# Designed miniproteins, single chains, continued (4): the designs that were tried, part 34

Each design is a single chain, and the fold is of that chain. pLDDT is the mean over its residues in the fold that is shown.

## One batch from the design tools (miniprotein)

Design m13154
Fold by ESMFold2-Fast:
Structure m13154 (fold): chain A 80 residues (1-80)
Amino acid sequence: GKKTKVTLVFKDGKKVTIEANNDKELLEKIREEALKYYSEEETEAFVNGLLEQSKRLEVPLSTIVDNRTIDVDKLLELYK
């Protein structure tokens, strides 16, 4: 299968690159890394934002994040 690669920018500008073989693994890794820097509530808000984009575009999560750099704080700010 096609591997998905995404770079997440966390609090204080920390960058983490995640690679996953499917959307389930991708979500698990995103949650694991985000929980190192954010609360459970903030992590789920971020994840739900990505999942809503997936639903709106009618494409897998991998399609919307593949080879992208995503600023987590910017997405969380949009949900306030």
Scores: mean pLDDT 81

Design m13155
Fold by ESMFold2-Fast:
Structure m13155 (fold): chain A 67 residues (1-67)
Amino acid sequence: SAADEKKLKALLAKVKEKGSATVDELTEMLALAARLGDTELALRIANEANKLGVGHEVSDAVAAARA
């Protein structure tokens, strides 16, 4: 959806400006990328969360947000 795309672009811009992403930002970006069908971006975000040791936290938060 256009709203999800706009929100994802805004989050990506904020993360780029800061040079880092929080668990909350990774969770929201992953949820938005998945809803938009952007499989490549969703996989990149999931891999980054796993590298930071928070992959499980991000995955759980996404599942909870969809419930």
Scores: mean pLDDT 77

Design m13156
Fold by ESMFold2-Fast:
Structure m13156 (fold): chain A 119 residues (1-119)
Amino acid sequence: IIEQLKEEFIEMLKAWGFPEAEIEKVRATLKTIEDLIAKIREVGERTHSMETSGIEMAGYLLRLGYSEEEIIRVLEEAGLPREMAEEIVKVLKELPDSTGAEGALLTLAVKRMLERKAK
């Protein structure tokens, strides 16, 4: 399970354009779910978008069969507010399987803008 989760995270890093040398370091350091959470936090800081990181990770975890609550916990421990983590999981469940992280992020942004205008 953890090895599969580790490979999914590495595939995400490849998609984000991380160099092979950096990916090899990630492979060497990820041993536990705690290591994964720490790496998600690091990547989020480096990419300047914890929300995008959260969307991609939640999508991978959903495909691996993790529960909504487990995914929310992982995102919250990675530094996302619980409300944001819950919103990410909800949006991903409502979108077609073909929707990428960019589409999910845009949907979240539009939804938040509409909610702010309603208040």
Scores: mean pLDDT 62

Design m13157
Fold by ESMFold2-Fast:
Structure m13157 (fold): chain A 110 residues (1-110)
Amino acid sequence: MKAVELAKEAIKLAKEGKLKLAIEKVKEAIELLEKDPSDIDGASAAIMGVGELAESIEKTSKDTIIEIISSAILVVAASVEKDPKRQLELMKQAIEITRKVLEKVEKLLE
């Protein structure tokens, strides 16, 4: 399964209130993105998945919301970047922030 497909399934699960299953699917998507940081569509979908999880969890901090927005901005910047090295750096940064946000969200459900 591709990162974008895993992230879309996570969004569906989060909307159904199946938050633990949604987290597992976003985690799988992030693991694929860490192996292929050039997957802009997969990264965009994973950030949307984390955003849906954050919206579903009342305890989500303002700092976490800012991190989600920051990761989305980095992916948009990467999508218009013409330098492949800079594009990869922006994507890796966005994926790292997305992983950290997912870990914070997962901890709130313990």
Scores: mean pLDDT 85

Design m13158
Fold by ESMFold2-Fast:
Order: sequence, then C-alpha cells, then structure tokens
Structure m13158 (fold): chain A 56 residues (1-56)
Amino acid sequence: SEEEELEKRKKRAKEGIKKAAEKYNIPEEDVEEILELVDAGEFDEAERRAVLLILS
C-alpha cells in the first residue's frame, strides 16, 4: 500500500541519517532535527540538512 511504502521510505531515510551521523560525527541535536523532518515526510529538506552538515 501507499502507506506501507511511505513507512519503508521513512525507515530507510532514518537508517541512512543515523549511519551518516555515526560516520561524520554529526551532533545528536542536529540528527534529532533531521529525523523529525523525516517523520513529517519532509524528505527533501531532511536530505538538504544532512548534506549541509556533512559538508560543514
């Protein structure tokens, strides 16, 4: 279902963010903000913020 696919997408995004946080030592506060964007379905904004933190 569309709902099941959305939940899978959220799960993959959160796992990706957590792995990036571990690899690049991203602060927990920033990780929490990005995960909140994923929960809200704001995938493009979550990705943008993650990339900016990695490149900083």
Scores: mean pLDDT 82

Design m13159
Fold by ESMFold2-Fast:
Structure m13159 (fold): chain A 88 residues (1-88)
Amino acid sequence: KVEEAKKLYDELVARGDELAAQFPEHADEVRAAVRKIAGAFFQAALDPSNLEQAKDIADEAVARLPGEAGQAVREIADYGLKGVEKLL
């Protein structure tokens, strides 16, 4: 349902805001990456045909971040993927 997908989106964005506070020098990049990932997974939760594209978007967003910040955002992406799989 759209409501469940919206809850997942909100959870990912909130986690991204918490993570941005842990990486103040990269806060804007972390927030932007997580919002992009959350949006892609929101679309995938509504339509499974978008899942492959959502994974690619997550990989690209993580690759643009420096070391520790990239690894931490990857953990958020993995959490989001499990959330989408639970909704499908």
Scores: mean pLDDT 85

Design m13160
Fold by ESMFold2-Fast:
Structure m13160 (fold): chain A 65 residues (1-65)
Amino acid sequence: SSALRIVAAAALLVDPEGDGTASADALVDEAVKLGLARATAERLLKRFDPDGDGVVDVFALLATV
């Protein structure tokens, strides 16, 4: 989906070193800058932060697109 591709692009911008983790808040902010609605970005990223700790598994996210 286009929304998942935008979030994946945000992940590459937030985690350019490829550490495999990124702040959910940073990913939401970058996705919004790339044209995604904040509510959509937050909803999608919650699926990759099951513990609710605010840290997203970037590798799991990228595997989805």
Scores: mean pLDDT 78

Design m13161
Fold by ESMFold2-Fast:
Structure m13161 (fold): chain A 80 residues (1-80)
Amino acid sequence: SEEEKEILEQVKALLDQIEKETNPENLEELIKLLEDAAKKLSKEQIRLVIEELKKRLPSVSPEKQKTVEEMIKKLEEVLK
């Protein structure tokens, strides 16, 4: 749907912001926004977001890799 498309684009924008964010407090807020946006997606759209995160994982810094892996884990929990 159009709404799902807009939420998916919002999620991708949040992923880009998370990759660039160096402030821990801002990072925590962005991750919370990502989780809240992902809850509005269908299970199929959440799987697409997980695949996008897995594709981005090799290009993020080692410090950010743990954060991205935790996001993948949280999104997989939403699929339950």
Scores: mean pLDDT 76

Design m13162
Fold by ESMFold2-Fast:
Structure m13162 (fold): chain A 64 residues (1-64)
Amino acid sequence: TDRAIAAVQRLADGVREVLPNPTDEEKQLIVKGAKRAMDAADAGNYEEADKIIEEVLERLRKLA
């Protein structure tokens, strides 16, 4: 759905700002986070999708 795409785009934009050169492990974390956010948005749980994006970005900030 358009909203699932928007959730993934928000995560991608946030990742680019926080961590421009992710490791393979960090890339896996991003991919798993994107899938979880997309699944939540597709289920109509936009608040949960936003929370997942925020949690992934916060974790990446701690690793950067």
Scores: mean pLDDT 76

Design m13163
Fold by ESMFold2-Fast:
Structure m13163 (fold): chain A 71 residues (1-71)
Amino acid sequence: MVLVTAFRRTPLSDEELAALAEALAAVPGVVAARARQSKEGTTVEVLAEKEAAEAVKETLERLGFEDIRVE
């Protein structure tokens, strides 16, 4: 398993958070995901199978996330 972390400078609305959760849940091999919001932006952590890491990165990039790291 790998940990994918990403940041989006703009805080997400409740609707955008729900859409993010739905988009990540649709990726095969995602085990767990969490998002945290502050006035500075949104941080996301996704625990996934190694083979799912690229699909998770692509999903986060599509949703406007930056500073995407795979560990």
Scores: mean pLDDT 82

Design m13164
Fold by ESMFold2-Fast:
Structure m13164 (fold): chain A 88 residues (1-88)
Amino acid sequence: GAMADREAESALRGAQENLKLAKDYIEKIEKGENVEENHRKAVIYLTAAYIQAVAALFLSTTPELRQRAEEILKEAKELGKKLDEVIK
C-alpha cells in the first residue's frame, strides 16, 4: 500500500546517500588517503546502503521501486568488490 511504498522510497533515498558516501571513501582509498580509516567508513556506509536497499526491496509493492532497489543492490555489490580489490 501507499505507506509501504513511502517507506520503500525513504529507504531507497537512504541507500543512495550511503552508497554515495561509500563511493567517496573508496575514491580516497584509491588515492592512498588515510586508507585504514576510510576503509572502516566505506564498510559502514556500504553495509548501511545494502541493508536499506534490501529493506526497500521487501517493502516495495511496485515494479518501479523493486527495480530501483535491485539497481542499488547491484551497485553496492560492485562497490564491495572494488573495495576488496583496493584493500588487498
Scores: mean pLDDT 86

Design m13165
Fold by ESMFold2-Fast:
Formats: structure tokens, C-alpha cells, sequence
Structure m13165 (fold): chain A 75 residues (1-75)
């Protein structure tokens, strides 16, 4: 099996599990996309300095980026 050590995630202690899971899923999707493109799949994301509101804003921004990338791939 391929190791999942290419994903490094750090969260502030007050970040709820549901949000942590959402971030993990988004990072995993990014790693898989990089892998399909033949790029280095290593991703380091340190969110330990971010507040709950900042992490939510990051997730929203990430989702917008994913949608924009998918639209660009269709053109």
C-alpha cells in the first residue's frame, strides 16, 4: 500500500472534528490531483495558528479554487 505520509496537517486544539475532516478531505483531493498530473504529491498545511473563523474562510476559498480549476479543465 502507498503510505499517506505525503500529507502533513496541523490544527489548533479548538478546531472541531467536522472541520478537521473537511480540511483533510480537501487536502487529500489536492494530493490526488497533483499525483494525476505527475507532480510531487507532498503537501504540508499548518493551521495551528488559525482561529475557527480563519479555518472556515480557508475552506471556503479552497472550495472556490476547486470549482474554478474544474471549470478551467473543461475549456
Amino acid sequence: MEPKQEISLRFAPHIPEELRETVRRLVERTVERRRKEGLDSRVDVDLSGLSLAQVRALVDSWLRGEKALEEAEKK
Scores: mean pLDDT 71

Design m13166
Fold by ESMFold2-Fast:
Structure m13166 (fold): chain A 65 residues (1-65)
Amino acid sequence: SMEEELERKIKEAREKIRKLRKEMDEELAKARETLSPEELVPFESRSAARLTGEAIRIIGDVVDS
């Protein structure tokens, strides 16, 4: 049914977003070890923007399908 298909797509989207968050957390952990405080703030901002954009894309794929 369309309901079952939507539930599957939501589950897949949630898994994709969780993986992206894990990757982001790993990048941020590495950045915190290597970057100065002045470099870290813009790096964290760029990383958050990238995660947000990818999450919007993933959610959009669910809604548009």
Scores: mean pLDDT 83

Design m13167
Fold by ESMFold2-Fast:
Structure m13167 (fold): chain A 74 residues (1-74)
Amino acid sequence: MKEYEEAKKEAEKHEEELLADPLSPLAKELALRVAKALVRKAIEEGKLDEFLAAIASMDPVEKAIAEKALEEVL
């Protein structure tokens, strides 16, 4: 419990750094994890084509993360 509370405080400290620099490596890693979850959900719901269409409209950074998530999930 104590170790969990300290890990949570460390995560909250990193949250302030993420808010200061959303393009940090940690922010990109979290975005990739979220993108992978969205790809899996799109496959499960049979809406992968809608996800691919959305990728075409994304900015270059988001598109790169989404394409990597698609590659790693498929």
Scores: mean pLDDT 67

Design m13168
Fold by ESMFold2-Fast:
Structure m13168 (fold): chain A 97 residues (1-97)
Amino acid sequence: MKHEQEFQELLAQHKAALERGTPIDLIRAGVAFSIAIREAIKAGKLEEAFEMIKRLLSIDPQNPRAQLMLQKLEEEAAKQGNLKMKEEAQKLLQQSQ
């Protein structure tokens, strides 16, 4: 619950940066998101990482960092034998192209 609030704050910051059109703010928000998602994947929290990526893509569907993290999630899900997560990641990646 507390982590979801922090994540919602990151989403709000990224959305505000998109609305303002400031490249520096977008880069900063993207870095913070990438760190959070990468740490979730590294910790084996694939479902949490997937939800983070989905929320980011809902506000920034062309975000290249989100697509890269989605590819990393697919690779890690395959390594862990989580076929459902691998398929969900592949489906979302195809929709983002």
Scores: mean pLDDT 73

Design m13169
Fold by ESMFold2-Fast:
Structure m13169 (fold): chain A 84 residues (1-84)
Amino acid sequence: MERAERNLTFLITAAIRLAEKAGLDTEPVRRAGEILLEGLRAGEITPEVLEAARTIERLTEEAASRLSEEEIEEAIKRAKEEVE
């Protein structure tokens, strides 16, 4: 459980950093991340959790489409440093 929570926290943090680097609002990503973490902790997959996962995916793809390869790598590195 703790390992899965840590991995999910890293993915959410990476999505936030990518959104921030791309000049996107990070609030939707943060809210979706909170819903995903609560769902993981509760052990339940609700429609809200599924929509939160889709939101993270969509916003991450949008952010990545606006960034260079170097900017993406830097955002991911920062996310690792923040979670570790």
Scores: mean pLDDT 81

Design m13170
Fold by ESMFold2-Fast:
Structure m13170 (fold): chain A 83 residues (1-83)
Amino acid sequence: HMTKEEKDALVAGFEEMAKLAGPEEQELYREIAKAVRSLPEGATREQVAEAILEVLKKHGRPATLEEAQRLLDVAKAIAEASK
């Protein structure tokens, strides 16, 4: 179960990642932020990972749970550092 606070933090983290990234990565991270933002209140961890996997597939990136988790961890770390 993803809380509103966690969802907002993830969106902010991915938006910050987009600002720091080069043009190709910037579009990837912006689309991930949009996908996470579009998830309903109470979305499961699995739904969050699935949304990230779909964006990775769209951008021709390896769509693995390991990569999705890595991106989630980075976004959380960036959001935490920005507080």
Scores: mean pLDDT 80

Design m13171
Fold by ESMFold2-Fast:
Structure m13171 (fold): chain A 87 residues (1-87)
Amino acid sequence: MKSEVEVLEELLEEIVRIVRRGVERNDPEGALEEIRALISERGPLLSDEQARLVMGLYTRYESHPGSDEERAEHLERLAREIVERAR
């Protein structure tokens, strides 16, 4: 469980960084592609439950009805909540 939490935390931190760079570069579509690739590559390292949580996070970010900045803030909050519940 603890090693899976560390992998999950690192993955979520990287997703947050990708999202923030997408906002800074005015390239939110590129950020979504990078996140999707990252989840595909690292998902197998997570439990099925944690992989579903990460995919849920991505889906909520993609479908969020707000500005790119608001969507980034929402993703950051969800990522923190996922890590807190996994601990």
Scores: mean pLDDT 78

Design m13172
Fold by ESMFold2-Fast:
Structure m13172 (fold): chain A 75 residues (1-75)
Amino acid sequence: HMEEYEREILKKALEYLKQGKWDEALKLVSKIDPRLAELLGNLPKEEQIEFLEALINKDWDKVREILERARKRAA
């Protein structure tokens, strides 16, 4: 269960990603979850946007799909 505060930070990070402010987006995410920021930073830039949108919308099927793509690229 994600707290409302965490969801608002993810929405702000998504806005930064849409503006091309990748470092600012990752810094925001790292304040709530450093592990999530590391995972996000290892995704291609387009998938970073898709991943945050899926998390904000609680689209767990999409989250799983993106993580599976990332795992296949790493192994």
Scores: mean pLDDT 79

Design m13173
Fold by ESMFold2-Fast:
Structure m13173 (fold): chain A 54 residues (1-54)
Amino acid sequence: MSLYDELLKQGLIDESQKPLIEQQLRGLPPGAPRSVLYWRIYQALGLPSPYDKP
């Protein structure tokens, strides 16, 4: 299942944000945990992330 498809289904992103999402995914190591992927995407979109606990 694609992270992009999941975010679209949740209404968190628009089709116009696809390049930004793809850039963030390419910047992460292969096999990174989904929580890390989601956290990075939320940060890139300027959304509050439930994974940011510092």
Scores: mean pLDDT 67

Design m13174
Fold by ESMFold2-Fast:
Structure m13174 (fold): chain A 69 residues (1-69)
Amino acid sequence: SMVAHDYIYRETVVINGKEYEIRIKKADTSDDLIGELVDKATGRALFMVYGKTVEEVKEKLIKLAKEEL
């Protein structure tokens, strides 16, 4: 089922000269956090990661973006 997006954290980041948005929300069925890296030009989520803290999720997303984009 689709759940409404309720983000606990949002940050705009610039990676390789492009703007992205990090969005983090709590998972529905666990104490994990779900983070998304969104291309601000298209509104599309490029990566999704799980973590225990905002800092862990943010670091994972930035690392993936630097390696893959």
Scores: mean pLDDT 79

Design m13175
Fold by ESMFold2-Fast:
Structure m13175 (fold): chain A 101 residues (1-101)
Amino acid sequence: SIVEELAELMERFKELVIKAAKEVVPGDEETVERLREELERLKELMIELAERHPELVAERLPELKALVEAMEKAKTLEELMKKAAEFARLVGELLLEAERA
């Protein structure tokens, strides 16, 4: 299912970003919890998008998956954040495309 594949990618993205945040702001549990809440909200929004417009998500799934895999293989925080920014850009493009439909 496209919805299940996207939900898994969004979860993996969320956990990678949270892990990176903990390295950047060690001990700032409030900032990390706020970020987790925002990323969980984004995941829910993207799942709703995949349910309403599965064709739009299907077209971008291979690129989103490749970016998450690149984040998981990143050896530096800089590499991870560059791929995270590319992932966020694609998510933003999908949300804008869905609003125009």
Scores: mean pLDDT 87

Design m13176
Fold by ESMFold2-Fast:
Structure m13176 (fold): chain A 82 residues (1-82)
Amino acid sequence: KKQVNQELEKLANEILADESLQPAIEVEARKRNEIMGETSEQAFERNKWYIAKTIAMALLEDERAHIEAEEKERQRKLSEEK
């Protein structure tokens, strides 16, 4: 659990530090601030983190889907062997 959370936080921090992604993250964070009715700078920073974490989760989910597919194929082959 802690290892998965640390990888997620690390990837989210890298996304947040990526200058090419910063404008897009800020736009989405501002939209989220408006939807949530939040206007504080602290809420804006929290929402930037939330957007970065959401992107990180999507990337990790894609990798997890590949691992799960490989494991299912391995289990299928094992069930066909006597």
Scores: mean pLDDT 73

Design m13177
Fold by ESMFold2-Fast:
Structure m13177 (fold): chain A 87 residues (1-87)
Amino acid sequence: MSIEEQARALINEAKRLAAEAARVLEEAKKQGDTETVERLQRLLKEMGELLRKIEEALANKDYETLKEYIEKLRELIREMRELIEEA
């Protein structure tokens, strides 16, 4: 699999996970779980910023930076999944 194909697959997975996290966030807000709200908002913001940087690296054909961002995105996906499972 090319690095570009890996990036697009992870972007799609991250977008699906972000949608799920947004639903959990709305539920946490209704329950007054301020800690979960703050943690989810931070991770969602960080994921959104990283997705933007990945798109820029793809556009610029900066494959070394893209490799670094892909690894960071995998870490964020793991952290987001763990938080959703705890919520």
Scores: mean pLDDT 84

Design m13178
Fold by ESMFold2-Fast:
Structure m13178 (fold): chain A 83 residues (1-83)
Amino acid sequence: FVEKAKKLLEEGKYEEALKYAQRALTDPNPEVRIEAIDLLLEIAKKHPELKETVLNILRQALKDPDPEVQKRAKEAIEEIEKL
């Protein structure tokens, strides 16, 4: 999912990339979920129309069982809120 989201971002398909990044947040691998958070942050920075949607998705990641995923989600939310 994260690789597909990256490719869609390169193609300028931000809305579709967002859906794949959101799916990657449910991946069993915490490293993949961290990559998904980083992609969601990139989408919010480049496509401000999606800012609220990205924030709602990232708030779900604050409840992630992995502490590094929780930390990355919190940092991403704080960065987006400063935009």
Scores: mean pLDDT 81

Design m13179
Fold by ESMFold2-Fast:
Structure m13179 (fold): chain A 114 residues (1-114)
Amino acid sequence: MELVKKIAEDIKKKYNGKAKITYDPALEVYTIEFDDGKTVTIAPVTDAEGREGVLIGSAGGDVELTFTTDAGKEYTITLRGDGGAAFLVKLEDGSWKITAVDGEGNVVEEGTVE
């Protein structure tokens, strides 16, 4: 819960414009509505090893999202507006594993950020 909220608030703070955050307690999902008509949905996820993470999806076009890691580093990920998504999983060492997929489920980006 706290991880999803932290990422949603950080994305909103780094957006160069007006954005509105809405929380759905039944789904534990945050939706960010940007003033350009694009939206981002952030949901909690757990991988097969029990690691905490988030699933981020976009609608209304391609979206560049910037968030700050626990080490204070900024990372920018591009979500494709064709139904693309990103999976961000926090690793035991405090780093983040990032996997981005397009609307067809093909991996288009992957990496690890501290």
Scores: mean pLDDT 75

Design m13180
Fold by ESMFold2-Fast:
Structure m13180 (fold): chain A 98 residues (1-98)
Amino acid sequence: MELTPEQRKRAEEMRKKVEELLEKGKTAKIFLKYKDVNGNELWGHVFIATPETREQSLEMAEHVGIYAAENGLEVTVEEYTEELTPLELQQLQQALNS
């Protein structure tokens, strides 16, 4: 895999964060954030990493980290608790349908 040192470092950091949650039997929420030219938060992409798909999930985390490094984007990793507010559910449905 012919990555820059910065891309490799970011991929490893993302992998470790997701792996830590999966080792605890938790589901990880990976949020790739987009921003406008003024730095205001836009809708991003959410990726769900599960213990059942550990190998694929860790590869996905690495790829998201590499993509974020290449494009100067922010990525967060959080525990997924299945708590969706009505607003978050509406925004998710909107993103999927239009």
Scores: mean pLDDT 70

Design m13181
Fold by ESMFold2-Fast:
Structure m13181 (fold): chain A 74 residues (1-74)
Amino acid sequence: SQEALAEQLKEQIRQATKDAIAAGKPVEEIDKVLQQALQQAIDAGLSQDLINELGAVAQEQAAEAERIRREAAA
């Protein structure tokens, strides 16, 4: 179902963000990973509501990565 695919993509976004942070990747590379996941959802034909949910998760993960980076640099 679309809902099952959306949940899988949300988990992939969270895992990819954790992996990128652990690897010390810059925020710009994390953003690319998030945009790729959103494009995959669009290509898969997910509803706009589910795409919006994925976008919200991506935005939250990007903000968290930036916060961790700022705290590490302080």
Scores: mean pLDDT 77

Design m13182
Fold by ESMFold2-Fast:
Structure m13182 (fold): chain A 91 residues (1-91)
Amino acid sequence: KVVEEGIKKLKEKTLQGLKDIQQTGLQMAAQGASDEEIIATVEKQLQDLKDDLIKEAKEIGKKSGSKEVEEKLVKAAIELSTGMINFAKYG
């Protein structure tokens, strides 16, 4: 159940992070920032969120005492991050 609870936390963190990044982009647009400035800021925040998700996955895995749990959670974090970046670039 540690893997399932870990994935749930990573999904919740991803959804909240995406909401925060969207809010940042909208605020920048409202303040007259260029499309280039908005894109650069969003891409940086997406990369930061990816790094945070991988870090969280490693911490949950280490606390579980299982290398298999850590590997599964890190893979889930990478998959969520890849989907997130692809959505932001193409969706």
Scores: mean pLDDT 82

Design m13183
Fold by ESMFold2-Fast:
Structure m13183 (fold): chain A 68 residues (1-68)
Amino acid sequence: GAEAELAAVSARNVARLKELDEKDKKYGPSPSEEVARFIGEVLREIGDAEQRLLDEYRALRKAGVEVP
């Protein structure tokens, strides 16, 4: 269902962030503080979007739509 797909997207994003962190540590060209701040802001926006999707999922269930 939608929740499982959302969880899979979140897991992929976490994996991508780990890859970027490892790449930065290995090659280290850009200022890490600026990159870390940007990543933190992006993660917060993703969290807000996930919460909105969860609210819509709950509304669909309340309306009698059969979702897993």
Scores: mean pLDDT 68

Design m13184
Fold by ESMFold2-Fast:
Structure m13184 (fold): chain A 75 residues (1-75)
Amino acid sequence: MTPATDRLGEAALPLVKIANEMMKEGYSPEQVAQMVIDAKNKEIKESYSEKEKEYIERLRKEIERIREVREQLRA
C-alpha cells in the first residue's frame, strides 16, 4: 500500500469505531450512514436526541480530521 493509503486508513479508524459503537447501541447501518451524511454536511436535525447529536459531533470531528489528512497528503 502507498503511504497515503496508510495515513487515510489510520485517520478512518476512529470513524469506523464510532460507527461500530452506534451499531452496538441498536442503530441500523442505514441510520448510521444517515448520521454520517448529516455530520459531513453539518446538518444537525432538531429531531435528533442529545445522544444522537453527540454521535454526530464525534463523527463530524473525525470527518474533519480525514479531510485535513487528505489535504496534507496533496500539499
Scores: mean pLDDT 74

Design m13185
Fold by ESMFold2-Fast:
Structure m13185 (fold): chain A 90 residues (1-90)
Amino acid sequence: MEEVEKKLKELKEAAENKDVEGLLKLIEEMKEKADSLSDEELLYLAKGLSEIFTEIEESGKFSQEELQLIGKKVLELKLTIEDILAKKLE
């Protein structure tokens, strides 16, 4: 849980700084680690990602191209989380 909380904090800080490259890198790192996370950590990460991305969209600070890049990476990570959770329900 602490690792996920730390990464969500880093994502929020990158968003506040308009660090698109940092946001994309952090999302990719969490996607690579997703298989090692517990169900509780995966659900917490998915919720945090949705909240941060909503804040990014509502901020009006990002270009449409930047929102598309970030949104695609957020969606890819959320789908990865859903796939991992679905496999555990077998």
Scores: mean pLDDT 82

Design m13186
Fold by ESMFold2-Fast:
Structure m13186 (fold): chain A 61 residues (1-61)
Amino acid sequence: SAAAARAGGRAAAARSGVDAAAKEQVVLNSPTPAEAGRNVVRETGADDDGGEAAGAAYASA
C-alpha cells in the first residue's frame, strides 16, 4: 500500500531524520556532547509530547 507506506515512512523518516540531524548539527556547532544529547531529546520530546505521536496514533486507530 503506497499511501500507508508513504505515511508511515514520512513519520518514521521525520523521527529518524530529526534525531540524526539534530545530533549532527549540535555536534558540529558545539564541542560538548552533552549539548547534542539535550538538543536531540528536546526536539524529539517536544514533537512526541506535543501530540504528534498522539495524532499519528489517532489517525492509525
Scores: mean pLDDT 47

Design m13187
Fold by ESMFold2-Fast:
Structure m13187 (fold): chain A 92 residues (1-92)
Amino acid sequence: SLLERAEELFEQAEKAAAAGKYEEAIELLREGARLAAEAARARGDDRAAEAVEIEARYKIGLLKIKAGKEEEGKKLVEEAKEAHRKGHAELQ
């Protein structure tokens, strides 16, 4: 299942981030979000796919800042904040 693989990747990403392995965490989050969004779209749930992509963009942005890629990370954070503002969604 794409969702089961995405969940495993998200758990691995959290562990990598907690260990200070930010670049590894970014790769894991990016792949997990890609699979989760693909699974949502395959079921016709574009709203769920967009929510996954926005949350991943925010989290990857924060991790990029921690990894020393500040400009790229800040851009991702601002893009995610704007998307959440338009949808009245809360950032976590």
Scores: mean pLDDT 85

Design m13188
Fold by ESMFold2-Fast:
Structure m13188 (fold): chain A 74 residues (1-74)
Amino acid sequence: SDLEQRLRLLDELLKRYEGKDPVMVKAVELVKLRLRQGREAMDREIRRLPGFDPEEVRRKVREVEREVDERLRR
């Protein structure tokens, strides 16, 4: 399914950013949350994240969403 393909790509991205970019790791986790529980759940989680700039996290979430969409078109 589309959902299963997106989740596999997100798991690959997590492995790629692990130990390299903590903001990107958080962004990937948030996109996974959005796919499972919806955008409102993701937005709520972003607002309560300690030690992260919510606007930077939102930018990185959009970056991850774009990358996943591009990979699914290939």
Scores: mean pLDDT 84

